# Designed miniproteins, single chains, part 25

Each design is a single chain, and the fold is of that chain. pLDDT is the mean over its residues in the fold that is shown.

## One batch from the design tools (miniprotein)

Design m903
Fold by ESMFold2-Fast:
Structure m903 (fold): chain A 82 residues (1-82)
Amino acid sequence: LSDEELAELLRESAAGAKKKIEELEKKGKIKEAAELARKAAEEAEKAAEYLEKKGYEKAAEAAREAAEEFRKLAEELEKKAA
């Protein structure tokens, strides 16, 4: 996989995860949605660090963007679940 192909796959994966989180929220499973969002943020952050060290700059950027989006979503859902 090239850097660009990895970035594309990461964006597709993030979109899929967001859809699952949104589905959980719509079902009233706010705590589960928050937990999934937090896990996605942590995994994306670790992926960004790994990819950056390997020189996959575009893939690392995609992973960092996903991490930030999921972190914000997790914070919002965690407040709603509390």
Scores: mean pLDDT 86

Design m904
Fold by ESMFold2-Fast:
Formats: structure tokens, C-alpha cells, sequence
Structure m904 (fold): chain A 61 residues (1-61)
């Protein structure tokens, strides 16, 4: 599950950058980094929540 959400966020970032939405793309990159740090700390549920929030923000763009 986590890896699939990471891929979805990375694709969303690429699409936002193609559309010139650089500020939102940077925000999603920060959320992705935070999620990876949380997962590394064993906080997988919180990591997944961060990725889901990033996907929701991308959809609203």
C-alpha cells in the first residue's frame, strides 16, 4: 500500500509541474519526504495519511 501511494504522489507532482503549478508541486514533495521519514520511524499509519492528503490536494488543483 505505502509504495503504491508514493508512486501516485510522484505522478501527481510530475503532472503539476507540467501544468506550471510549481508551488503545489513543492508542497507535495515536502509531504512525500515527511511520509518517508514517518515510515522510516515505524509510523506507517501516519505516513499513509500524509500521502493520502497529498493526493487529495493534487486532485483539488
Amino acid sequence: MFEKLVEEVEKAIEELEKEGKYQLAIQLRFRLLSAKVLADMGREEEAIEELERAIEEAKKA
Scores: mean pLDDT 82

Design m905
Fold by ESMFold2-Fast:
Structure m905 (fold): chain A 66 residues (1-66)
Amino acid sequence: MEKKFEEMKKLALELAKETYGLNEEELEEAEKAIEEMLEKAKKKIEEGDEKVKERVEKLYEELKKV
């Protein structure tokens, strides 16, 4: 699961960079925001939240399509 979250963070950050043309400082802020959201989702999944797990898997597939 952790490798999947790391890949999702990378894909989301690349998408943001390509979509908005973010500079280095903006990329650092985006990375922090994405990382915080993914850490929160990871904790929910570890607590047994099946809906969050399903949403994360769906988001991962969508990110891979970009």
Scores: mean pLDDT 76

Design m906
Fold by ESMFold2-Fast:
Structure m906 (fold): chain A 119 residues (1-119)
Amino acid sequence: MEERLEKALAEAEADSGARGPMVEFHAIARLISEAEDPEELRLAYKKGIEVMRKLAEEARQAGDEETAELYRIMSEIFERAAKGDPEALELAKEFSQALVDGDLPRLREIAERARKRLE
């Protein structure tokens, strides 16, 4: 897991030319999409939660309430996925794949479905 995360992070940094929590989150999303073992998936979701909470806080400090709410909702979904909730697992995988693909419209659709699920 650690070596795969480091490799994914290095590849994400090379592809984007950037560093920071967003690049780290993209690396985690790639790891989630490639993970074959449920234990590896659970660990990746846990790491994703930590990064998303940091991104939500940064968004709040910047006054971007919409982005902060998005990361808050998805961190809750990842927490449920880490506990084995089947609907949360599907949403977390779809979100991670959309993030890897850079599909912003799909990310928004998934976040809206997640919001309704948490209501």
Scores: mean pLDDT 74

Design m907
Fold by ESMFold2-Fast:
Structure m907 (fold): chain A 91 residues (1-91)
Amino acid sequence: MDDRLDSHLSQASRYGRRASRLLRDEGFRDVADRVDRAVRLALSDRSQLPQAGRLVRDVLLDARRHGSPRSTRLIGSAASHLSSARILLDS
C-alpha cells in the first residue's frame, strides 16, 4: 500500500477536524459541517476524493469571507493534503 497516500488522508482528517472545531467555536456551524462532510467523504470512499477536494475548496472560499485566518489556513492544509492524495491515487 502507498504509505504516502495514507499519510495525506490522515493529515487531511487532522487538519479538517481542527478547522471544524475552531469554526464551531467561532459560530460558523454550517461551514464546520461542510468541512466534516468533505473529510468523512474522503475517508469513507477513495473514489470520492475528487468530490471531497472540491467541497473543501468551496468551503475555503466561503471561510475566507467569514472565518478567522487560522481556520482558513487549516482548511487550506486539509485541501492541500486531499489534492496530494488524489495525485498519488491517479499516478
Scores: mean pLDDT 79

Design m908
Fold by ESMFold2-Fast:
Structure m908 (fold): chain A 80 residues (1-80)
Amino acid sequence: TEKEIQQLIEEAKKLIEEAEKAFKQGKYEEALKLLDKAMDLLIQAGKLAGSNKVSDELKEEIDKATQRALELRDKVFKAL
């Protein structure tokens, strides 16, 4: 389960990186779609973490990735 959570976090991070690239290219709709997918993965990771005893470090990674996605989403909306 911890390995599954880590995999979801890594996939979400990749989607956030792709969203950052899309944002820099002015592809705001693409950036939002990538962020929506990343948020879905982070919600799944959070649900698994809440149902299992996991490390504080893993919970912090979920929170940091979620904050990064929300900050980028805010930047996209301000650029629209």
Scores: mean pLDDT 85

Design m909
Fold by ESMFold2-Fast:
Structure m909 (fold): chain A 117 residues (1-117)
Amino acid sequence: MLILTESGGGTYAVGSSATLSMKATSGFENIVSVAWIRERPDRGAVGVAGINVLTGKTSYADDVKGRATISVDKEKNTAYLNLSNLQVEDTGVYYGLATDGETGRLSAGEGAQLTVV
């Protein structure tokens, strides 16, 4: 079972930057895609960013396009989401998702709370 540990949550000022990370304990060699999902009680769960780990192709939600960068460091078994020019609307619980290429299984972290004030 892939275990994902997220970090980089906390309280941030509007206009600042945050970097969220998701580290796998093992098995990142089989990961073919990574995504970041944000959950808010008022908006529900929405996709924020995705990357195809094999091709490097990225995708971003329209509200973060130009402010977000998703990246993967396979040697460190870690995926990153950098958010610049933070908005109050970036507040939410962020979940990293990883897809295993052999099984198609999605693994999720426990979530990192980001609060923008």
Scores: mean pLDDT 82

Design m910
Fold by ESMFold2-Fast:
Structure m910 (fold): chain A 61 residues (1-61)
Amino acid sequence: SLEDKVLAVIIAAQAEGRSSVSTAEIARLLGVPRSAVTRALRKLEAEGRIVDLGGGHYALP
């Protein structure tokens, strides 16, 4: 699913030592509209699988 792909991008970034990823970066990497990524991020956050750091930036809990 798009949610799984979005989560995989965040996990990969954390594994490389990055503290967060932006909605714009995820959309660019996956080649999908920013609106679709935003919806996936909102669902993942509601499920407790990621945290919203503000300013469109997200990380693992």
Scores: mean pLDDT 85

Design m911
Fold by ESMFold2-Fast:
Structure m911 (fold): chain A 79 residues (1-79)
Amino acid sequence: SMSVEAAEQEIVKALEEGDYEHAATIAEQLAREAERAGRSPEAVEYLRKAAEYAKKGDGEKAKEYARKGARILREDLER
């Protein structure tokens, strides 16, 4: 949970700083880790969408999907 929360905060910070490439990289890494662990496919899909929107320069949608994916992943891992 703390690891997922830290990744979410790093994605949000990168988006706020205009570092969309870094935000996309962290979102893709989190999605790959979740997929390898057999975690929620819904969380993986949202995190991949976060990376896609970050690469397109849509920081608001990237942030929305990153938060949705991280929330679902935390719920899957910790609850």
Scores: mean pLDDT 83

Design m912
Fold by ESMFold2-Fast:
Structure m912 (fold): chain A 68 residues (1-68)
Amino acid sequence: GVEEEFKFLKELYLIIVEKGYVSREEADELLEKYKVSEEFKKLVRDAIEENGGVLTREALEKIWEKVS
């Protein structure tokens, strides 16, 4: 639900603040950890593909705009 999606986005933000990006593998681990919806998983995976296989701050902002 929305709470799980928010927790996922918070943890992604912290990783991006610390190292500038999140790998596809790290993002997939977090998606499984928080048990988010299949639609949300698709949004995240599409953002990773659109940004060269990694989640950056720009990709995270695009995800946030689609869910908020």
Scores: mean pLDDT 80

Design m913
Fold by ESMFold2-Fast:
Structure m913 (fold): chain A 58 residues (1-58)
Amino acid sequence: SKEEKIKELLEKIKEIVEETRRKAQEALAAGDQERLREIGEEYGKKLEELREELKKLL
């Protein structure tokens, strides 16, 4: 059902958020602004993909 797929997407979002947070903290601790920007771009792309999947379900 659409409801189950939405739950799966929410779980994926949680995983992405946690992974991104850890990577960002590491980059910040290292003072690596270039890596931090890369992490931000990757995060944005993943969120965009999830939004498109959600829109297809609606």
Scores: mean pLDDT 82

Design m914
Fold by ESMFold2-Fast:
Structure m914 (fold): chain A 74 residues (1-74)
Amino acid sequence: SVEEKVAKGLALIDSLDVPPAVKAGAKAYLVSTLLGGENPEGAAKAALESRGVTDPAKIEEAVKIGKEVLKQVE
């Protein structure tokens, strides 16, 4: 189910040694994609920006993590 994929993906992201803001971005990407959101990358960016992180490299890192975790839960 989508709920099981979300739970597994969030647990995988929480196990990573990355900053909390990057985890928040990766989680936003994952959840948006699994729920059929039209802009998962925008969701990740918004999550980091809401935490004061505007660094494009950190946004890119969060999106890459979200994409890799998505492959493991699909």
Scores: mean pLDDT 86

Design m915
Fold by ESMFold2-Fast:
Structure m915 (fold): chain A 77 residues (1-77)
Amino acid sequence: SLEELAKKQQELVKPVLQKLIETAPVTLSDELLAEFGKLVIEAGKKLLETKDEEEKEKIKKELEEKLKKLVEEAKKE
């Protein structure tokens, strides 16, 4: 079901999200939080469509880099 697929997407991106929270405990604006959510959803979708383990690691790294950039934007005054 779509619900089961969504749960798998969340589990696939969870390690990246936890690592980000550990390295940068900042409050995101509503706008940055929405962009964060979009990046997570898009990466999760790509991870479900991909069967190649090297490509999955690439997607995870790209997600981590994009999320780090959002955190850097949130830290700018």
Scores: mean pLDDT 69

Design m916
Fold by ESMFold2-Fast:
Structure m916 (fold): chain A 76 residues (1-76)
Amino acid sequence: SEAEKERLLALVEKMAAQIQELVPEGPILAEELRKALEEGLRSGKVKETLNEALTRVAERIQRELEEARRAAEEAE
């Protein structure tokens, strides 16, 4: 339904906004999620397209958090 699509758009936008502030590459990762949702809605493959984008974003966030943790440990 259209209400379900609006909820999904709102959820992804909220996630993108949080990712944008979370890590230095956040703005790039946020844009990747937004584009994945648009492509998924266009192709009808929302779950597959969004899951692929979320996996890439999660991997990049984990790497940045690990690097930040190592830098903090080395600074001590």
Scores: mean pLDDT 78

Design m917
Fold by ESMFold2-Fast:
Structure m917 (fold): chain A 70 residues (1-70)
Amino acid sequence: SNEELEKKIKEIKEKVDATRAALLDFVREQHPDATPEELAREDAGIDGLAEVLEKMLIDGTKDDFERKKA
């Protein structure tokens, strides 16, 4: 059902948000002396990676759901 798909999408978004936070912590640990400009660049880069990951996982989940209907 569409309700099951929406639930999976919500779970993906929550897990991607948690992954983004963990990746940010990791990058900060690897670059503790980062300048404000480097911090801004790194934050923007991590945000972009999280958006790509979210889209990839949501698209894959939608494809899986459509295949199971056939």
Scores: mean pLDDT 87

Design m918
Fold by ESMFold2-Fast:
Structure m918 (fold): chain A 75 residues (1-75)
Amino acid sequence: MEEGEKHYKLGEEAFKQGDYESAIEHYTKAIEAYKDDPKRKAQAYRNLGEAYKKMGDLEKANEAYQKAIAAEESL
């Protein structure tokens, strides 16, 4: 299993369980693995933003969303 997909799925599972700290960690690792996959990287950044938003870190959430848009625009 690709490391990016593994961490992305673990991040989604953590998010569903309300473990936003673990979700952030796993989405960050997925982003690192997806460096050459802009579409997957954008998806992981959007989910990272949602996890930060749930933790009340709106500044980091906004930064993650902006990076998702930038990654998608590179397509």
Scores: mean pLDDT 83

Design m919
Fold by ESMFold2-Fast:
Structure m919 (fold): chain A 60 residues (1-60)
Amino acid sequence: SKGAEAARKAAEAGDAAAAGTAGYDSMLHSNNRELARKAAQAAARGDAEGAAEYGVLGGE
C-alpha cells in the first residue's frame, strides 16, 4: 500500500513524524487500529523505524 511505502521511506530518512503519519494512512486501508496506534506511539517517542514497521504490517 502507499501508506506502507511512505512509512518505509520515512524510516530510511529518519523522520519519525512522517513514519507515524504513513502508519496511520496504512490503518485506514486495513482497519487495523492496534497497528496504527503502535505506529503513532513509536513516532511519538522518536522511533521512526518502529513506526514504519507497524505501518507496513497494518497496510499489507
Scores: mean pLDDT 62

Design m920
Fold by ESMFold2-Fast:
Structure m920 (fold): chain A 71 residues (1-71)
Amino acid sequence: GIGTGTGSATAANGASGSATVKVDETGAEVLSVSGSYTVPEDATPEERAAAKDAMQTAVVRGVNKAIEDGK
């Protein structure tokens, strides 16, 4: 069936990301991704990059969990 998984990641500077991912029955197609990430109010470009990297890690973790759930 359709797999659903949630992943999260936090950078050392406190920036964090969380994502819920749905994949099709084969795990080959991502049907949806929904999530959020946080940055400090006075975020530097480097801190924003860290938040983006945390979000990307959260999505990858979500995809892997969704594939396992869909089995």
Scores: mean pLDDT 78

Design m921
Fold by ESMFold2-Fast:
Formats: sequence, structure tokens, C-alpha cells
Structure m921 (fold): chain A 71 residues (1-71)
Amino acid sequence: TDEALAEAERGVRAWREGRYEEAGEHFVKAGELYKKAGQDEVASDLYRLAAIAYRKAGMEEKAKEAEEKAK
């Protein structure tokens, strides 16, 4: 959906600006929206991106939660 893509773009922008915690939050939101739309593979990719972002932010527990959501 347009909103799912918008959240993914916000995540990419936050990542480029070094705001990795915000990037992770946006990628999780995008993943949730794609999963609700039945796009499970895209959702899994976004959850994996969120995990990488959270690790760059030093947030290991949130990174693990995102990996679990990826499947």
C-alpha cells in the first residue's frame, strides 16, 4: 500500500541521516503494513532491515524482536 511504501521511505531517510533507532521503527511499521496486505516476503525483508538498523543503534533486544517477526 502507499502507506507501507511511505514508512519504508521514512526508514531509508532516517538510515541515511544516521538515525538508526528511527529507521528501525519505520521499517517495523512498513513490515507490519505489508504483512497485513499479504506481502509476506516484503514484510520479512523489512523486518530484517529493522533488525540491522536496531543493531547499529545498539538495541540488541529490539533487533532480536524484529528478526523473530521476519519468521
Scores: mean pLDDT 87

Design m922
Fold by ESMFold2-Fast:
Structure m922 (fold): chain A 87 residues (1-87)
Amino acid sequence: MEERREQLLRLAEEVLEKAEEVKKVDPEVGEEAIRLAEEGIRLAEGEEGLRLAEGKVLEARGLVLRVDPEKYASGGVFIAAGSAEEM
């Protein structure tokens, strides 16, 4: 469980960072993505909230990718659903 939580928190941090950049281009989408990622991080602190946290973080990632997928798809964990940076 801790490994899964760690992967989710790492993904959420990547999404949050990219969402801040998106906010400069599309403030409504960026702000919503930031909110979803922050909510995901909060939920991930609780063991029972982990599935909900995953949903929130993935939704935030989807919003960021829709704005400019090519520009914001450069983070390995972010674009590869946690596979590219998991060595």
Scores: mean pLDDT 68

Design m923
Fold by ESMFold2-Fast:
Structure m923 (fold): chain A 71 residues (1-71)
Amino acid sequence: MEEEERALREAEERGREAMKRYSNSGEAINLGFDAMKQGASVEEATEIAVKYLKEKGGTEEQIELVKQAVS
C-alpha cells in the first residue's frame, strides 16, 4: 500500500513538472477558447493564442500544437 502510494506520488510529481513545462501552451489554448467565447473567430482566437505563446518563448512544436488545438 505505502509503496504503491509512493509510486503514484512520483508519477504525479513527474506529471506536474511536465504540466509546469507545458503550462504556457495550456494557458495559450485557454486564452484562445476564451476569445472565441467573447465572439472572436477561430482564426482570431488562434492568432491570440499563438501570439501569447511566442511572447512566453514557446517552441515551434508548441505553437503547432496550440494551432491544432484551437483551430
Scores: mean pLDDT 72

Design m924
Fold by ESMFold2-Fast:
Structure m924 (fold): chain A 70 residues (1-70)
Amino acid sequence: KLKELEEEIVKISETVGKTLAAQKMPIPDDLRDIIKNYVEKKAKEKNIKLSKKQIDKLVKKAEEALKKAH
């Protein structure tokens, strides 16, 4: 389930990055906080308990995926 959540978050991050690029919008300065809030929300919805380290790792992967897709 954690791997499925990670894959979902990365895919959504890539989609957001592509959408921002298509709309000629810059990457938000608060991107990390936006991703962190989204990860916490999705984990709660799926009843997945994440450690602080797991959240930070997933946020970093999502941020990198979004920036690469932008």
Scores: mean pLDDT 80

Design m925
Fold by ESMFold2-Fast:
Structure m925 (fold): chain A 73 residues (1-73)
Amino acid sequence: MKKKKAYIAGPTTSEEAIERAVELAKSFEGAEIHIKLGKTVRELGEEAQKEGYEVEVFDADPNEVSVVLATEK
């Protein structure tokens, strides 16, 4: 079974925006959900790619919060 991680990233302090991102992350079956507020999508994507993961980005709220889905290659 290939490992999957869903990172919730962005500058948002909105609890409502974070809740929307968590619901989106839960839609990715088998993904470990990690809340990484204060880290950028770029930072998390680069870190995951260096660790050998394929990265896809999904905006839960544009410019506020995104889900970075990392799937093991």
Scores: mean pLDDT 77

Design m926
Fold by ESMFold2-Fast:
Structure m926 (fold): chain A 73 residues (1-73)
Amino acid sequence: MEEQLKKEAERDIEYARELADELAGSNPETAARVKELIDRAEKLLKEGKYFDAIVLATMAIMLAALERRRLAR
């Protein structure tokens, strides 16, 4: 189960990073906030706190998705 959580955390962090890069051109302030959450999630991943890493990565994804939704016209 730990290996599955690690892979899920890695995947969620990767998704959040892609979204942050997409937002960097249109909303650099929100992109910076998303990247800060990603950095914290990566630190937790390195510490073996996979569930906490998933939570922060998910928050980053949600923040990026919400902002992307506002920018879509």
Scores: mean pLDDT 82

Design m927
Fold by ESMFold2-Fast:
Structure m927 (fold): chain A 64 residues (1-64)
Amino acid sequence: SPEEAKKLAEEYEKLADEYEKRGDFVNASIAYFNAANAYRRAGDEEKADEYLKKATELGQKASG
């Protein structure tokens, strides 16, 4: 359901924030990407776009 997808998205969001705070940009990027996909399934396109952008930015930090 959209409600279940939203809860999953919020859990990935929390996980991503914890990884980012530790400087673990690889795992933070993956977790934000998963949050974006879950928000899209929840029908929250704005948050999906926001977290996809954040995942991309952190993935670039991890690569360089």
Scores: mean pLDDT 86

Design m928
Fold by ESMFold2-Fast:
Structure m928 (fold): chain A 74 residues (1-74)
Amino acid sequence: GPLAEAEALLREGERLLAQGRYEEALAKFTQALVLYEELGDREGIRRALSGIAGALDALGRHEEAKRYLARARE
C-alpha cells in the first residue's frame, strides 16, 4: 500500500545517501515526502524532510537544507 511504498522510498534514499549518490537520494526522499503528505503521516513527513535536508547539505546546497530541516522541526 502507499505507506509501504513511502517507507521503501525513504529506505532507498537512505541507502543512496550512504553510497554518496546524493542527487538520486534527494529524488527518493522527495518522492517519499509526497506520499507521506498524501497520507497525513507526520512522522513520515518529518523523516523525509530530514532526508532531503541531508542530501541537499551533502550537495553543498546548505541554505536549502536549512529550510527543509526547519520544516522537519515543526
Scores: mean pLDDT 91

Design m929
Fold by ESMFold2-Fast:
Structure m929 (fold): chain A 95 residues (1-95)
Amino acid sequence: SKVEEFEKRVKKELEEAFKLIEELPLSPEEKEVLKRLVELLAKKLLELFKKGAEKLTPEEKKELEEAAKLLREAAAAIEAGDLEKARELLEELEK
């Protein structure tokens, strides 16, 4: 199914993101914050995808767009080693 294919792709991207985070010149504690942020974003994207894009309400479409924005911001924060931004994004996702 498309859901299974998407889950496999997300898992692969998550594994690659973890490898990139491990290569950053950060403390183990700081790397854990970035890994947790990426895991929560991956989970959110999978949940939204499982609802089916063709059956999304306007509210669910906005939620998907917000998740995509957070993913882009998280990727930029990880690439820059911006831990303050990563912590802020993690706190927003945990609410």
Scores: mean pLDDT 71

Design m930
Fold by ESMFold2-Fast:
Structure m930 (fold): chain A 65 residues (1-65)
Amino acid sequence: MEELKELLKELGVDEKTSSAELVEKALATDDEEKKKKLLEISILKGVEELERAVKKTVEEIEKKK
């Protein structure tokens, strides 16, 4: 996990940065390598965030039954 932390620091973000913020930073940068790294990390975090959002939504729906 140290490689991920070093990458995040080099890109000016941290582990708490959301996938949406990573995408915005990627779109704002003119550096293709940084853009690629930001997008790859944003996809990984986006999948994780989506899974958590789906779990929360399903749980809330079931609680309303």
Scores: mean pLDDT 73

Design m931
Fold by ESMFold2-Fast:
Structure m931 (fold): chain A 69 residues (1-69)
Amino acid sequence: EAKSKEEILAELPGVLEAALAAAKSEFEKELIERTARILRDYLEGRISREEALERLRELAREAEEREAE
């Protein structure tokens, strides 16, 4: 059941396109694009799993701080 990294990379552009089409604001598009970039970097072996999770946590924190303002 677990998809290979190559399969996920091949599907990522289509998923990103669908997510961007569904986004209601520029902020949502920014979050989607930043998330996709982190996932791509991880799948391409540019960053470790731990680094990818750290970046995703930081992105979530930034989103929460922006909503609180």
Scores: mean pLDDT 73

Design m932
Fold by ESMFold2-Fast:
Structure m932 (fold): chain A 75 residues (1-75)
Amino acid sequence: SLQEQRDAALAEAVREIKRIIDDPSLTKEEALQRVNEVVERLRKRMEALGMPQAEIDEVAELLRKTAEKLIDEKL
């Protein structure tokens, strides 16, 4: 279903962000840049899957804030 595709896209983005945060070779700035790239790809994917813009913005903001906090605590 369309909802299953949206859930799968979100799960993949979360896995990519976790790999970025767990990569010891990345500086804080490099990790933040890569997280932003993952979030932008997720935005485009969710738009293609018909998610309302308000929901895309909410999901993207939550992922960015969570990732930024974890990067700040680790680096």
Scores: mean pLDDT 86

Design m933
Fold by ESMFold2-Fast:
Structure m933 (fold): chain A 72 residues (1-72)
Amino acid sequence: SLKEQGEKYEKKGKEAEKAGDYKTAAEYFRKASLYYQQAAEQSKDPKEAEELRKKAEELQRKAVRAMNLAAA
């Protein structure tokens, strides 16, 4: 499912972040965010859609932070 793909890439992003590979972490967090956003768009439950959208926004912010750390 789209949610499972999001969870997979979120986990990979966290592992890359722990390893100090911020460029790879940013890439994985960006991919995870896109999958969670698509899952939110397909959800028929408004509460679930909102939770998935918030998760996508969180991961997009993490991707931006990781990219800034990679550029520093």
Scores: mean pLDDT 88

Design m934
Fold by ESMFold2-Fast:
Structure m934 (fold): chain A 62 residues (1-62)
Amino acid sequence: SSMEEEKRKKEQEKIAEIVAAEIVLKAGLPINEELGLLTEEDLKVAKEIEERLKELKKELEK
């Protein structure tokens, strides 16, 4: 049914957001740090991404 399709689509969107967040945190930020490009704003954004990632993972695992 279309209702199950919509549910699956929302789950896929959450998974995509998780994957994107992990790429930024595990690859993007370490690369920027190595290059000496890491800013205070990058650290704030990293914390926001980490909190969002925790929320998304909890929502998917319940």
Scores: mean pLDDT 77

Design m935
Fold by ESMFold2-Fast:
Structure m935 (fold): chain A 64 residues (1-64)
Amino acid sequence: SAATDAVVAAVEAGDYERLERLLVRLYLTDPEAARAAAQAALKVAQSRGDEELARRIANFLAAV
């Protein structure tokens, strides 16, 4: 989806602030889509070795 693509692009750019904003906004309108997008983002962050992004995405998933 466009929302998932935007979330993945934010991870690839290392833009944590944009990632958080996109996930929170998506969660408020479609929680299941937000979880799916966060799962996709987590896989990308892990594959890149971005431990800080992976940790923050995992925390988001644990909170929702």
Scores: mean pLDDT 83

Design m936
Fold by ESMFold2-Fast:
Structure m936 (fold): chain A 61 residues (1-61)
Amino acid sequence: SMMEEAKERADELVEEEKGKSQAERDAAFQRFVAELAAELPVAETVEVANYYLKKLAEVEA
C-alpha cells in the first residue's frame, strides 16, 4: 500500500538523519511532510509523520 511504502521511506530517513543536528533534521522533516502531503490524504500524512518522529526518538534514546 502507499502508506506502507511511505513508512519504508520514513525508516530510510530515520537512518539518514540519526546523529545529525536538529536544524538538519527539522529541514528534512519539513521536506518529507510536504512530499507526503502531495501523495497521501491528510490523516495518512499525519500517521506517517508521527511514525517517523517516534522512530527517530527511539534510535536516539
Scores: mean pLDDT 82

Design m937
Fold by ESMFold2-Fast:
Structure m937 (fold): chain A 71 residues (1-71)
Amino acid sequence: MKKEKQEEVIKWTADALIAMGYLIQAELLKKKGEEKEKILEELEKALEYAKKAKSEELIERAKELKEEVEK
């Protein structure tokens, strides 16, 4: 098994974990009633990392939460 393959999996996993971290942070900020701008900043970062991880589930979740915040 190639080392490059293992490094790619680790990178995608790290990007997915970062995306999840930003999503959790955005949800917490929303529950606390923090400024919309702060929540959107975290969601933009979550979406960026979700796209890097190629996770459709994380991308969709970030988009849905962004739409809820922008209402």
Scores: mean pLDDT 77

Design m938
Fold by ESMFold2-Fast:
Structure m938 (fold): chain A 62 residues (1-62)
Amino acid sequence: SMEEKVEEAVKLLQEGLEAYKRGDKDKAIENFEKAYELFVEVLGEDHPLARLAKAFLEGVKA
């Protein structure tokens, strides 16, 4: 369902943040990319949650 996909994307966002805190940038990027893709699919690219995931992804790559 749409709700289940949002919950999965939020979990991926949290796992990405935890990976980043451990210094695992590759895993952080992977999780943030997956979270972003799910948020865009379910909520659209302009949704605050999609924008948040993109911001984290861009921050890790910088």
Scores: mean pLDDT 87

Design m939
Fold by ESMFold2-Fast:
Structure m939 (fold): chain A 56 residues (1-56)
Amino acid sequence: MSNEERLKELLEKLREDPKNSKTVAQLVGVVLILSVVEGKTELAKEYLKEADEIMK
């Protein structure tokens, strides 16, 4: 499974429970890998923004 696919799954979980701290922690971890390790910083920022919108 790609890190992008994992992020999409975590976003769906976050939509079901926006206050799930474990889902948030996992999402941040995958975002960091996508940005720092894979160099997909713009994509990582888009996923992080979507997560932030779901949590508010």
Scores: mean pLDDT 80

Design m940
Fold by ESMFold2-Fast:
Structure m940 (fold): chain A 57 residues (1-57)
Amino acid sequence: EARKLILEGIAKILRGIGLELDAESLEGEEKEKLLKEAEKLKKEGKELIEKADKLLA
């Protein structure tokens, strides 16, 4: 259902933000790895929210 997709999307975006904050204390390859994971999670979360929006249309 749309609500479940929204909640899952928000959770993924928040997880991505958390990884970005963790990356601020790191350097080099570890930092880049976390930033890539954060970007992926934020993208996946956004896609879930867009899917929910189309269902609610």
Scores: mean pLDDT 82

